# Ledger of designs, part 16: designed miniproteins, single chains, continued (5)

Each design is a single chain, and the fold is of that chain. pLDDT is the mean over its residues in the fold that is shown.

## One batch from the design tools (miniprotein)

Design m16529
Fold by ESMFold2-Fast:
Structure m16529 (fold): chain A 70 residues (1-70)
Amino acid sequence: SMEEEQARRLEEQILALPREKLEQLLVLSMGDTPIEVRKQHLARLGVEDAESYSDEAIRRGLAAARERFL
């Protein structure tokens, strides 16, 4: 689905970030944070098209990136 494609793309984009920015994002992602705030964090840290992703893609992509990094 489109959400699955976006989630995979987001995972790859997150893992391609410079280590410092990736670590900052993972720390920010650990709380109960509203999805719009997560999109803003992603955009600020280098995933400029994050605002165009579905909420489900953001949740799945962040979860997958955390699992692969930690």
Scores: mean pLDDT 80

Design m16530
Fold by ESMFold2-Fast:
Structure m16530 (fold): chain A 90 residues (1-90)
Amino acid sequence: MGLKESFLKIAETLPKELAQTVAEARAAVDAGDKERFLRLSLAGDMLIVVGELAATVAEEEGKHDLAQKVRDAIESARTELDALDARVKA
């Protein structure tokens, strides 16, 4: 598999992986598990970085709808993780 093909597959799977990471982070916050939340927040940040690269590759390959779907998933994940971080710090 070529590098571009790998990033396109990441772009297709990333929205689901981000949604799952956010759901697990929310469950950790609801359980009062600050250490688990920190690990999941870091994992989410790493997925966001990879997702921005995948969205760029999708855009360059003319897959504008796929790139937009990834960017929308990233913004949603950032918003939800920031809200969960605020809950942990309160």
Scores: mean pLDDT 87

Design m16531
Fold by ESMFold2-Fast:
Structure m16531 (fold): chain A 109 residues (1-109)
Amino acid sequence: MEEEERRREALREARQAGRMAELEARLMGLPERVAEAAGVLVEAATLHRRGLEEEARRLAEEHGLVEEVEEVVRRGADFEEILLLAARKVGEDEEEVREKIEAARKKLE
């Protein structure tokens, strides 16, 4: 029961982190496919950090992002790096994504 409760909390935290990442990417004006992929990468990386490695792997496999999740975890990738990795994977223009990230950063000044 305690182990299952801890697992449910970790799953909820990861899902929230993924949703927040997707929303933030959408607010930056990034393509929908990039926002969705970034959300999955953040959720899977959060699951891995919480010790739910099997759940992280299944989520990554379901979305075809196994290599990208491994890269995020291995490097400790920040959100900008995750967005660029998502753009590359879904075949969106990385330079256009970089320009939108830079524009969003300037608005936060």
Scores: mean pLDDT 84

Design m16532
Fold by ESMFold2-Fast:
Structure m16532 (fold): chain A 95 residues (1-95)
Amino acid sequence: MTLEEIEKKAEEQIKAAVEAGVVSEEEAELLAYPSLLKAKLHYGKLDPEKVETVKEELEEFEEKLREIQASDISDEEKIKKAVEKAKEFKKRVEE
């Protein structure tokens, strides 16, 4: 899969989630952000100075996302927690 194909799929998933009323557009974009950075990392499109930070933060984010998915809470609460973790991830990567 190319980086462009991954970005297009993320855009389609954002649109589908917003149309389903599951998340806002801003929340859907936050949820897609880690996956887009992972794709950029894989295709060598990140600033070399950020590679290690993004890699470490992605590993932590993916672990937290697995914990949320394994929890015995509602799908709505899982989505809310995932949005919170995606927001924290973006803040750490951009700071």
Scores: mean pLDDT 77

Design m16533
Fold by ESMFold2-Fast:
Structure m16533 (fold): chain A 80 residues (1-80)
Amino acid sequence: SQADQLEKQMNDPNASIDELLNVVVQLRDLLVQARAAGDTEAEERYRQLLQRGVNILIDKMLKEGKSVDEAHAELQRAIA
């Protein structure tokens, strides 16, 4: 499934910040779609994956020299 592919991408230790941003955006879109469809099971799964993806992305941004404020601003811009 798309979610399984996104989970594999976020768990790749060589994933770039741009690749992780794309994963987070796609998971946010899947979450929004599941909510609109009333699919509670899918919504919970995508919410959990999105939280993991966000944590991995922020950690990588900080390790690559971004400030906490810069990392959060970039995340918010991507998911807006």
Scores: mean pLDDT 88

Design m16534
Fold by ESMFold2-Fast:
Structure m16534 (fold): chain A 65 residues (1-65)
Amino acid sequence: GSAEARKAAEAAEEAAKRGDGTGAAVGPHQAYLLGDRESAERGAEAAERAGGPRSAVEIAKRSAE
């Protein structure tokens, strides 16, 4: 549900703060799978800032848009 998607986006933000681009990319994809567009978009932005895999970030962004 939306709460799990929000936690995934929050985990992505925390990974981004640590400079963990790979970890930051996981959250947006999980938020996408949970159907929460807002959390997926937020997590995708965090993963992009952390330098996460572009393919994962693009999937999350497409799902959020």
Scores: mean pLDDT 64

Design m16535
Fold by ESMFold2-Fast:
Structure m16535 (fold): chain A 82 residues (1-82)
Amino acid sequence: SELVEELRKRGPVLAALLASDTDEARLEAARLVVRAALELLELLGAPEEEIELVRRALEAVENSESLEEFVERLEELEREAR
């Protein structure tokens, strides 16, 4: 599976980003994780409601310029889901 090979390539990149102490590297790690989660949920045929929630989280992290902004957007999504 191309997805499995891509995730195997992304693993070392994620580890390197998580080893960084910068907000830019942490934000990039968050983007990688959310994108991988969306791809995995779509592959597993997760309910559309779950896919849509992760898709909104991906939009939030892609449109955030800082980790703080992403956290604020993610908290708003959690409030709307309740």
Scores: mean pLDDT 74

Design m16536
Fold by ESMFold2-Fast:
Structure m16536 (fold): chain A 98 residues (1-98)
Amino acid sequence: SEIEELTLLKFETIALSSEVYVLERSLKKGKISREEAEKIIRNLLDRAQRIAKKAKELNDQKLVEKVKEILQRLLDIAKKYNLSQEIIDRIQELIEEV
């Protein structure tokens, strides 16, 4: 059971990283509004929090660190594209909680 759960969390973490990459590309090309970007980020933060919590319960510290790296990338994107202080604060708070 734990091996199957860890495998699923690893796939979810890869999906999370891929969606952050797509978000940055969309922002760089001006294909997405700041409002839509912030909505996407809120969804990504909820998913990151769930993955990190479950990874901690399963004692997978390496997976927790990968989630932190993804959140740090998301923070860098939010700052680079001048997203709201509210979204920047939410990302920073989650990095500290993870």
Scores: mean pLDDT 90

Design m16537
Fold by ESMFold2-Fast:
Structure m16537 (fold): chain A 59 residues (1-59)
Amino acid sequence: SSREEAHRLLLEAALKGAEVLALVVQSLVDGYMSPEQQEEIERLREEELRLTEEALALA
């Protein structure tokens, strides 16, 4: 159902958000953020937004 699909997409978006938070926290602990970490954060944030927008379109 569209509700089940929306729920799946929102869970995937939440997991991307959690990965971003983990990377940010690690960078704060280390006092450094690598270019690779910066690129991964940007990629994850774009994916989170895309998944959220897709889920909202199904609602």
Scores: mean pLDDT 86

Design m16538
Fold by ESMFold2-Fast:
Structure m16538 (fold): chain A 91 residues (1-91)
Amino acid sequence: ASDETIRLLEQTREGLERLIEEMENTEPTPELFERAREALRLAATVISTVDPELAEQLLARLEAVRSAEELLALLRETVEQIDELIEKLKA
């Protein structure tokens, strides 16, 4: 994969990490919840360029989210999955 793809994944990961920190330190508002959901939808778009099946699974799981705890768990899992994709692309 291209250095550009790796850079996009790294930027996506950084954005999700910032949202995780914000959600851990503040009571989640509807606005923060929607920002996190939109960030995960954008992450799925980036992931789909490398792993379309993983992206589809992420979107399906996002639609099933019912709580801030579930959303935070999905954000953390997505960061880990992006890290694994970056390592694969560097190999």
Scores: mean pLDDT 85

Design m16539
Fold by ESMFold2-Fast:
Structure m16539 (fold): chain A 65 residues (1-65)
Amino acid sequence: SMMEEEEKLERLVKYAEELGFEKVEVENGTIVAYFKEETIDNWVKAIGLAVQGVNEGFKVEFKYL
């Protein structure tokens, strides 16, 4: 249901925020996570979020600020 999808999306947004991305937005059902610097730590965070997103059935995008 739409309600269950909203709950999953909110959990994924919270997970992204807990990972420490500079900014997290939702655009047309896609989670967009932003980072400022190209670091190994940010790459590891991006992989973690992408894996979780795929497992939950959501699209995840990464952008630089």
Scores: mean pLDDT 78

Design m16540
Fold by ESMFold2-Fast:
Structure m16540 (fold): chain A 95 residues (1-95)
Amino acid sequence: LGDIYLNQGRNYFNQGNYNSAVSYYGQSVQQYIQQYGSDSVRVGDALYNMGNVYYSNGNYDSAITAYQRSYDRYRDSNPDRAQQSQQNLDRVQSS
């Protein structure tokens, strides 16, 4: 289910439907927590994508929160993805 919601979120984001994208990415987060635990890289992936939606929609405070939460999931297990989250966080904060 988490992967299905993630893909639906991505499809809505590509269409510019940011409200639906956030809704489906949020459902992906909840399903990944249930399947893999709250600290999983999968939860980080969904939060990172949610941050991208918020940033594109000009909701910078929500984007910052989402990128920080994705960074926390990646920092100990996936340094490359942690770096991507940090780079986007820095970009939003400079906006």
Scores: mean pLDDT 82

Design m16541
Fold by ESMFold2-Fast:
Structure m16541 (fold): chain A 97 residues (1-97)
Amino acid sequence: RVEEAISALEGALGAAKNALEHLDDPRKASIYLTAAELLLVAARQFVPEELKPLIDKAIEHLRKAGQALDAGNTEEAKKHLEESIKYLEEAIARLRA
């Protein structure tokens, strides 16, 4: 259960970081954003209740990053991706504690 959650969260973190690195290519960034969101939605079912708010915040910021990319606002997309990565790293750290 915990190992499955950590694996999915690490996958989501990798995808989110790839999206951040490819913000100059909106199509490529969008693919990574979609992968990160799918992995986070999957991970949410395996994390303890106390960590679900962190996962929900990570998903919220990924969705806002996608909306910003669709609007052509790369600066806003970067901000939301960085926030999502922060929540992801916190959730992984708490699961490993």
Scores: mean pLDDT 87

Design m16542
Fold by ESMFold2-Fast:
Structure m16542 (fold): chain A 86 residues (1-86)
Amino acid sequence: SALLEEVERLLEELLERIKEKLKTASLSEANQILRSLGISEVPKNLEEAEKLAEEKLREMLEKARKSNDVGLRVAKHEVEELLEEI
C-alpha cells in the first residue's frame, strides 16, 4: 500500500538521521537517542548504538508490515515524532 511505502521511507529517513547524528555524538548523546527509540540497552560504543537502532527500526518495519491502515497511520505519526525529537 502507498501508506506502507510511506512508513518504510520515513523509517529509512529516521535511520539515516540517527547514523548522521552518531558520527559526531558522544556516547551519552547516543544513549539518549536509544532511549527515545524505547531501547533500554546501554551501548559500549557508537557502533553498538547504531546496530541497536538498526534492530529497533527493523522491528518497527516488521510491525508496520503486519498493520492495517489505522495502525500504519499511527506508525507514521510515531516515526514523524521521532524525526522531530532526534
Scores: mean pLDDT 88

Design m16543
Fold by ESMFold2-Fast:
Structure m16543 (fold): chain A 77 residues (1-77)
Amino acid sequence: DAAKVAELLAESDRLLAELAELRAQLAADPEKLAAFNAALAEAQAELAKLKDASEVEQAEAAVEAARRLLATARELL
């Protein structure tokens, strides 16, 4: 279902946008920001592989990766 894949990839993009807001909040603490940026850089390489996902399972993996990164950002706040 291409429509479901597109919807899941759009959700992944929205989660990454939320992460940008949290990163701005972390900018007050350089150690926390550095830890977040390291995790983000590692996760972005994997997410880039999934952005052209044609299978629902791959698109769901992208959403889950974004959610794990969001949880990491929240723990650092």
Scores: mean pLDDT 74

Design m16544
Fold by ESMFold2-Fast:
Structure m16544 (fold): chain A 88 residues (1-88)
Amino acid sequence: MMPRLDSQLYRALRNRDISTVQSVFDQIMDYRMSMGFSPQQVRQFMNDVISHYHDLGYMDSQQAATLQRFVDQRVNDYTQQRQNTTPT
């Protein structure tokens, strides 16, 4: 994980700023996709991040569920975009 985004994510979670948390998650997912990770690998990584911060008490179960749904939607968007734009 990038130290700069990790720090920003931690502060956003402490402040319960869900819009900033979603923005940071989007940036992490975009970065990992740009590195060549598959949508499935990005989904697994983001779910691990959510579980880690939930276990530390920085998010409640409702916030975790909201972020899991957000991750699933973005991963689905990446999968569709890759399928539509990638040559055979």
Scores: mean pLDDT 75

Design m16545
Fold by ESMFold2-Fast:
Structure m16545 (fold): chain A 66 residues (1-66)
Amino acid sequence: SVRREVAEEYRRRGLPELADFVERELSDEQARERREVIRYTAEKLREIGKEIDEEIAKRKQELAEL
């Protein structure tokens, strides 16, 4: 967000080329940050998935007994 504000300021000062540069760098930085979060979440979900599979098996057995 700070870099976005800096890009806005460059545009106000009549330096659109620098604003575009900063925005491109911000976009790349955001993409990397998002990839890190997705990777971490995926790893966590894989671990939780095993527990969920066990719970599903247990609930299916309980439903079959009804």
Scores: mean pLDDT 68

Design m16546
Fold by ESMFold2-Fast:
Structure m16546 (fold): chain A 100 residues (1-100)
Amino acid sequence: MEPSKEEVLERLKEMFEEFLDEEEFKKAYEQLLKRAETRSTEQTATAGLGMLVEYVQKKHPEKRAEIRRELFALVERLLAGEISIMEMIDEVREYLRRVS
């Protein structure tokens, strides 16, 4: 099932609330909403995940290379049609829970 942009934004909001502090969340989510206005559902998902990952990488610089490899692998699986956008979001969330 193809997710709506609203479903993607709601899932990303939950992840931002989980992994970011209040100030980081406010700034990141505002930027995501602005970007979502001119982007597709897939582009919105990848932009939001990229923003979240950048914040996590800054907190865990020693894991930066590992985080990049895992995300690249998930993006390749998405582009190959092996996983859905929502499955990619869920996999990133679970990975970030293990890193955090």
Scores: mean pLDDT 81

Design m16547
Fold by ESMFold2-Fast:
Structure m16547 (fold): chain A 61 residues (1-61)
Amino acid sequence: SSYVNLITSHLIRYKVFGDEEAKKEAEKIYNDVAKTYGKDTADKLYNEATDLANRIISSSS
């Protein structure tokens, strides 16, 4: 989903470049999803985004 891609992009900026604002943006998206679709859905999307970010970072190393 577009939410997974958005969170993934922000997590990459945070983890690779130390961009603290990117971490806050990822958390804002998580909270919006949790409010709209529920916490369980938000947790699943955030975990998918985290896994995707870690795979991309590992592939770039």
Scores: mean pLDDT 83

Design m16548
Fold by ESMFold2-Fast:
Structure m16548 (fold): chain A 83 residues (1-83)
Amino acid sequence: SEYVEEAARKGAEAAGRHDADTGGLHTASYAIDAAIKAGQNIGLTAIQAARLAAERAVEKGYLDEEDARRLETLATILAIMSS
């Protein structure tokens, strides 16, 4: 879907700049924000959206598996901190 693909693209753009110690949270935030901005109301949580975006980015070659795993982990931390 356009929602997951746009989120994957934005997550990849953010991840490509490796600002790891606090910037990994920003990378997850960009992916989540892109998913929301894609305008898809498909009932996914922010964590689910970020995970799907990370998986799609690896599938398309935008991110390597290590960067995608980092994005997923940081999205999970962000959601826990926000709840």
Scores: mean pLDDT 54

Design m16549
Fold by ESMFold2-Fast:
Structure m16549 (fold): chain A 62 residues (1-62)
Amino acid sequence: GVGPPPPVQRVLETLLRADRPLSQREISERTGLSQRTVSRVLRTTRDVTIVRHPDGRYSVAR
């Protein structure tokens, strides 16, 4: 679309480019989004695209 990508897309791209699962803090640092925004995105997105790990880290589903 026109303009900057929505926060969801930025989080997904960051996870796709990561060599490992990332914490909410690491996603925040890599995307430039606040940790609160990242937390909201991860909570709201709730589809098969994002995997929650036991360590509280996140990655993209295959």
Scores: mean pLDDT 74

Design m16550
Fold by ESMFold2-Fast:
Formats: structure tokens, sequence, C-alpha cells
Structure m16550 (fold): chain A 95 residues (1-95)
């Protein structure tokens, strides 16, 4: 249940990002982070952190975006998910 909720909230955060609704994207991503932590799912945690980081970057909140991308990289490495590891590294490089 917690993992399903986390994944749904990640999808919602990404939809808000596409719409330029960055405050709503941050809120959805924050909820996704909490559910991913409860589920113990590092891959979904990495995706939620990257979504929040992207919203922060779009708002010009570069230090908050950097922190989220660094935490996303750590979560992706724990998950051993090479696609997410590379995505987090690319996001950090583009800051």
Amino acid sequence: EELKKARELVAEARRYLKQGKYEQAIKAAEEAIEYAKKAGDDSTLAEALMARGEAYRKQGKIEQAKKDYEEALEAAEKAKNEILINKAKENLKKL
C-alpha cells in the first residue's frame, strides 16, 4: 500500500512538473518521499527526491535542488539502479 501510494505520488509530482506547477510538484514529491521511506523502497525514494529537486531547480532554488539530487544519488546507489544513478549524476552536473 505505502509503495503503491509513493509511486502514484511520484507520477503526480511529474505531471505537475510538466504543467509548470512547481509548488504542487514539491508537495506531491514530499508526500512520495515519506511513503517511499515507509515502504523501504530506495528506487522510488530516488525518483521522488529527483522530482522535488527538479521543481526546486525550476524555481531557482539551486542549493535545495543539489541536496535533493545528492540524496537521490545515495538512494539510487543503495537500490543498485544504474538508470537512476546516471540520472541523478546528470541532474547534479546540470546545476
Scores: mean pLDDT 92

Design m16551
Fold by ESMFold2-Fast:
Structure m16551 (fold): chain A 64 residues (1-64)
Amino acid sequence: SAIAELERQAALYEALAQMYFGAAELGRKIGESEEDIQKLEDLAKKYAAKAQELRAEAERLRAE
């Protein structure tokens, strides 16, 4: 169903966001540049936002 596919895609983007937030945290711990850490955090935020959009669309369809 469309709802199930949106939930699956949301879960994937949530996992990607967690992975990039984790990479940024590790980068900070091992002394990576602030520029490189910021790029990882920006990617994590982008994927987290996409996951929220997909979850919101799934909830909208579920309410119909």
Scores: mean pLDDT 88

Design m16552
Fold by ESMFold2-Fast:
Parts: structure tokens; sequence; C-alpha cells
Structure m16552 (fold): chain A 82 residues (1-82)
């Protein structure tokens, strides 16, 4: 649905912001908020797409050695697996 598409777009936007600035507390809060919304209101397919997206950002954060970003992304993955 268009709502699932918008939520995934926001997830990508805040994921990029957290990787760029791992101290952006507002971006971290919004990232976790949108991840919870996808988990609660998303379809199984949208949750799998979000998990794949978070996996890509986790790899980016790890390669760039941004531990604070990786920690937030990993928290998001745990939410989607709940």
Amino acid sequence: SSMNEKNLEKLKEYGEKIIKDPDDEKAKKEFIKITKEINENGTKESKLEALFTLGVYAVKAAVLKKQKALDVITEGEKILLS
C-alpha cells in the first residue's frame, strides 16, 4: 500500500541520516518509531522488505565503523523480528 511505501521511504531517509550523523538523536528516535510502525501495521511482505533494507544499512554502518549507527539499526532489526 502507499502507506507501507511511505514508511519504507522514511526508514531509508532516517537510516541514511543516522549513518551520516550517528549522534543525531532525533533521527534515531524517528527511525525506531517508524520501525515499530512497520512492525505493528505492516504486511509480512513490507516487514521482510524493511528487514532487507535494515540489513543493507547495518552492512554500511559496519564498513564505515559507525558503531552507534549499527546499534540503532540492530535494535530496529530486533523489533521487526518480534
Scores: mean pLDDT 86

Design m16553
Fold by ESMFold2-Fast:
Structure m16553 (fold): chain A 73 residues (1-73)
Amino acid sequence: SATEERLRALDVRALAEELGVSPATLSRYIRLVLEELKNREKRLSHREIAERLGVSVSTVRRIELALALRLGE
């Protein structure tokens, strides 16, 4: 999908610096979203993503909002 291709094309380092997270954390988040899109399985909640990434729910929400803005949602 266009969304999946856009997620793969993101400048992870620049976006991670803007969000105040490590590039590794942002890369792991993008992998989780891509896997959900590919499999069409159960969508993870913000709490479940936060637990898997080892970050706060607020950090997950900030990443989601920044990606939504960059993807034009």
Scores: mean pLDDT 73

Design m16554
Fold by ESMFold2-Fast:
Structure m16554 (fold): chain A 76 residues (1-76)
Amino acid sequence: AEKKIKEGILLLILGGVLLVAGAAVLAAGRAALAAATTREELLEAIGLVLDGIGLITLGLLLIEKGIKLIEEGIKE
């Protein structure tokens, strides 16, 4: 029981960190898009937006898995 709860809490912390990091990267990518004056700058900004979305998606998946592990640990 305790091991699953501990693993779930660690996944919640990691997922939360990835959500915050992903939101920051996405915001930076949006700012870069607004500032882009060349094709190269535009492509770099799009890359940042995609990276931010990826980090947010991974963070959400880790939070979901963390909640499930905590629920399983409580039921044991």
Scores: mean pLDDT 84

Design m16555
Fold by ESMFold2-Fast:
Structure m16555 (fold): chain A 96 residues (1-96)
Amino acid sequence: LAQELARQGGELAMEGGVLSAKGSTGKGLSLGIAGALQGIGAVAEVEFRPELAAEAGESARSGGENAIRSKGSEEGIQLGKQGKELGELGARLGRA
């Protein structure tokens, strides 16, 4: 369960980050890219080391937060919010 939430949160943070980066310049672009990379990292972490679901969830939460802060697109912000929420829940459940 925690692993699944962290993975889904990471996927949403990645998509949100990419969409936000596409609609941004300067600092917003950097935040969108950071969000996308953190989302990718969360997915990879869960796939290779399922026991790190809590850490992967934190990466997804952080990635979603960066996608929101990028403000490059409304869709990117909404996906970032969903990724943040699922990542946070995955991290919480992964810590028991």
Scores: mean pLDDT 84

Design m16556
Fold by ESMFold2-Fast:
Structure m16556 (fold): chain A 91 residues (1-91)
Amino acid sequence: SDREKAMKTLILTGAKVTLAEMLLVVERRSGAPQEALDELDALVDEMRALYDETVAKFPSLSPKEALKLAEETLKKVDELWKKIKEIVKKI
C-alpha cells in the first residue's frame, strides 16, 4: 500500500539523517578541519530540518500524498548525502 511504502521510505530517510549526524560527531572527534566541519554541520542541519518537517506533516496527509512527500524528502536527503561524501573524501 502507499501508506506502507511511505512509512518504509520515511524510516530509511530517518536512518540516513541519523547516520549523517553520527558521521559529523566522528569527524569532530577525529580533528577534521574547521572549514569542513562547518560545511558538514550546515548539510546535516538541513537534512534534519527536512526530515522533521516531513514527519510533522505526515499525520495530516493521505497515503498517496504521504508517499509523494516521503519520496521527495528522500531524494533531497540523498542529494545532501552526495555533498557530504565529497567533503569527507577531501578530509
Scores: mean pLDDT 91

Design m16557
Fold by ESMFold2-Fast:
Structure m16557 (fold): chain A 78 residues (1-78)
Amino acid sequence: GLARLEEARTKALAEKRYATAFALTVEIEELEDLLRQNPDLSQAEVDALTERRIREAYEAGERLQQRLIDAGASDEPV
């Protein structure tokens, strides 16, 4: 549920994955709205949706990071 998404966002921030953390913030808001509209969702369905949203947020964050690199925005050496 929401706590799992917030945990994933905290982990992303700790790892300095700011694009992923931003994407997770959006996913938290969208899942909160979904749960409010669908109170009869089972715990298994909520868990499956949560894990899917975490995966999609990481994928979205990685795509955003790659676009920034491709645009020359990441000039700092790793």
Scores: mean pLDDT 77

Design m16558
Fold by ESMFold2-Fast:
Structure m16558 (fold): chain A 115 residues (1-115)
Amino acid sequence: MEKELAKLEAFLRSRGYSEETIKKTVEIFARVYNQPFSVFKEELDKLKLPEEVKNALMVMVGMGFGLEALLMLAEYLDKGESVLDEILEEAEYVAETGEPSKKLMELVKKFLRGE
């Protein structure tokens, strides 16, 4: 777990996210890593997110795309309402196609490669 947490922290920092966004995202990742879907739902409920954002992230997590959901959560925590439409569109794409968008898949690949 420690290596995965350090990797996520480094990735988010390389993307220019705030220290508060990085800290919060890493804390959530630590609690949901290798845990059931219900744990991710509990962590999202604690954040008091707008219902549309929570539902969008839960669609991704429920379809097996927890890492994609975590990266979109980080984006929302850092940029707020300015990325709301992007998050909703990504969730809608997953719901319609059964897979993440090419953009979101590439973001996850960069994280996994340490790029």
Scores: mean pLDDT 83

Design m16559
Fold by ESMFold2-Fast:
Structure m16559 (fold): chain A 88 residues (1-88)
Amino acid sequence: MMLEVSEKARKILKELSKEATERMTELLLAGDYAGLAEKYRELAERARKEPEIPQEVIDAIERMARYAAFTAEHGPEETVARAEEELR
């Protein structure tokens, strides 16, 4: 059924989810957290240009950018542990 958000927003979310999941997992395993943070920040900026995208989605992308940036500054411990648990 159609949701409150437009089909355009859903299309963007599907594209982001599919591409991001594969590439971000590779970046996490490689320990490139700075690159991961930059990628999420760019995605959040793009999402903000689409008023149809829910605020919850934008907040989630921005939160992921903060976690990746935190890991790049302080080390990959928390993010690696979380990623391994998700991959189980």
Scores: mean pLDDT 68

Design m16560
Fold by ESMFold2-Fast:
Structure m16560 (fold): chain A 77 residues (1-77)
Amino acid sequence: SAAEAARALARHFEAVAAASPDPETRAALLEVARLLREAAEALAAGNEAEAEELARRAQEVLESHREGVLAAIEAYR
């Protein structure tokens, strides 16, 4: 389900954040994970519009921190 996918993605970003030594990147990844968990809750409640807005905000955080996020994902491998 979409809610399960969102929770799985949130867990992935939480794991990447835990492995990141950069505090700004870690905070950004944790914020993305939080937004994705809230989106999963909205999806489970049938609130698709709220889930879309939360997913959009998560994408915006990722875009704003793109270089740090990409470096963290590469280092996590």
Scores: mean pLDDT 86

Design m16561
Fold by ESMFold2-Fast:
Structure m16561 (fold): chain A 91 residues (1-91)
Amino acid sequence: MEEYRERAREHLDKLGELSPERLRPTVEQARAQAEALAETGTPEDALKAEAIVKGLTRSVAAANPERAADIRRQGQEAAEALRKLAELLAE
């Protein structure tokens, strides 16, 4: 479980690095919310964190088309880690 939280955090950190500076407050807020949800230990909250990451990824990719492929890759890897966390928490 900790492994998937750590994996999501690493990829969210990379997504933040690829984000334009003017979106930094939005990225920081969404990242903090997703991390807090991943820590609650419920599958419902982990799936909500996945949804936040997907929405954030879409917004950042749209704002930065030059890096859109890398942004989508980092966001997808973070979302997949959170989905896997939700599956493990549901068992």
Scores: mean pLDDT 85

Design m16562
Fold by ESMFold2-Fast:
Structure m16562 (fold): chain A 73 residues (1-73)
Amino acid sequence: SPLLEKARELIEQLRKMVNDPSTSKEEILKLMQELEKVLRQIHAADPNSPEARALTAEALELAKKAAEREKKK
């Protein structure tokens, strides 16, 4: 599925960004919003997809890492 491929690509980009201290909070939030939009489209097409569930879990883990990064001021 093109949407699953795009979601995986965005997750890989997000993982790189949260591990890069030069990336701004605004850039991370923008990418997270795009990923959320794609994941919503996948869920709307197949709400019981195991692949969509796994990708959503990875996105949530990365969101937690991004929040922890902001906490370390």
Scores: mean pLDDT 79

Design m16563
Fold by ESMFold2-Fast:
Structure m16563 (fold): chain A 65 residues (1-65)
Amino acid sequence: AQEHYDQGLEALGAGDIDAAIAHFEQALAEDPSFARAYTWLIFVLEQNGRTAEAARVRERLAALR
């Protein structure tokens, strides 16, 4: 989870939004409770106008408890 999260941040720094999303999703696939990956995924989606996808990720985060 941490490794994919770090790769997501690296991809975001390089401007590769789709790669960043894929890496954060992979981090969540390995650890669905990895709160930092949800936070960054929501942020990236909202900043890139993908508000419906961001809302879906927020629902996933809310479902953890």
Scores: mean pLDDT 81

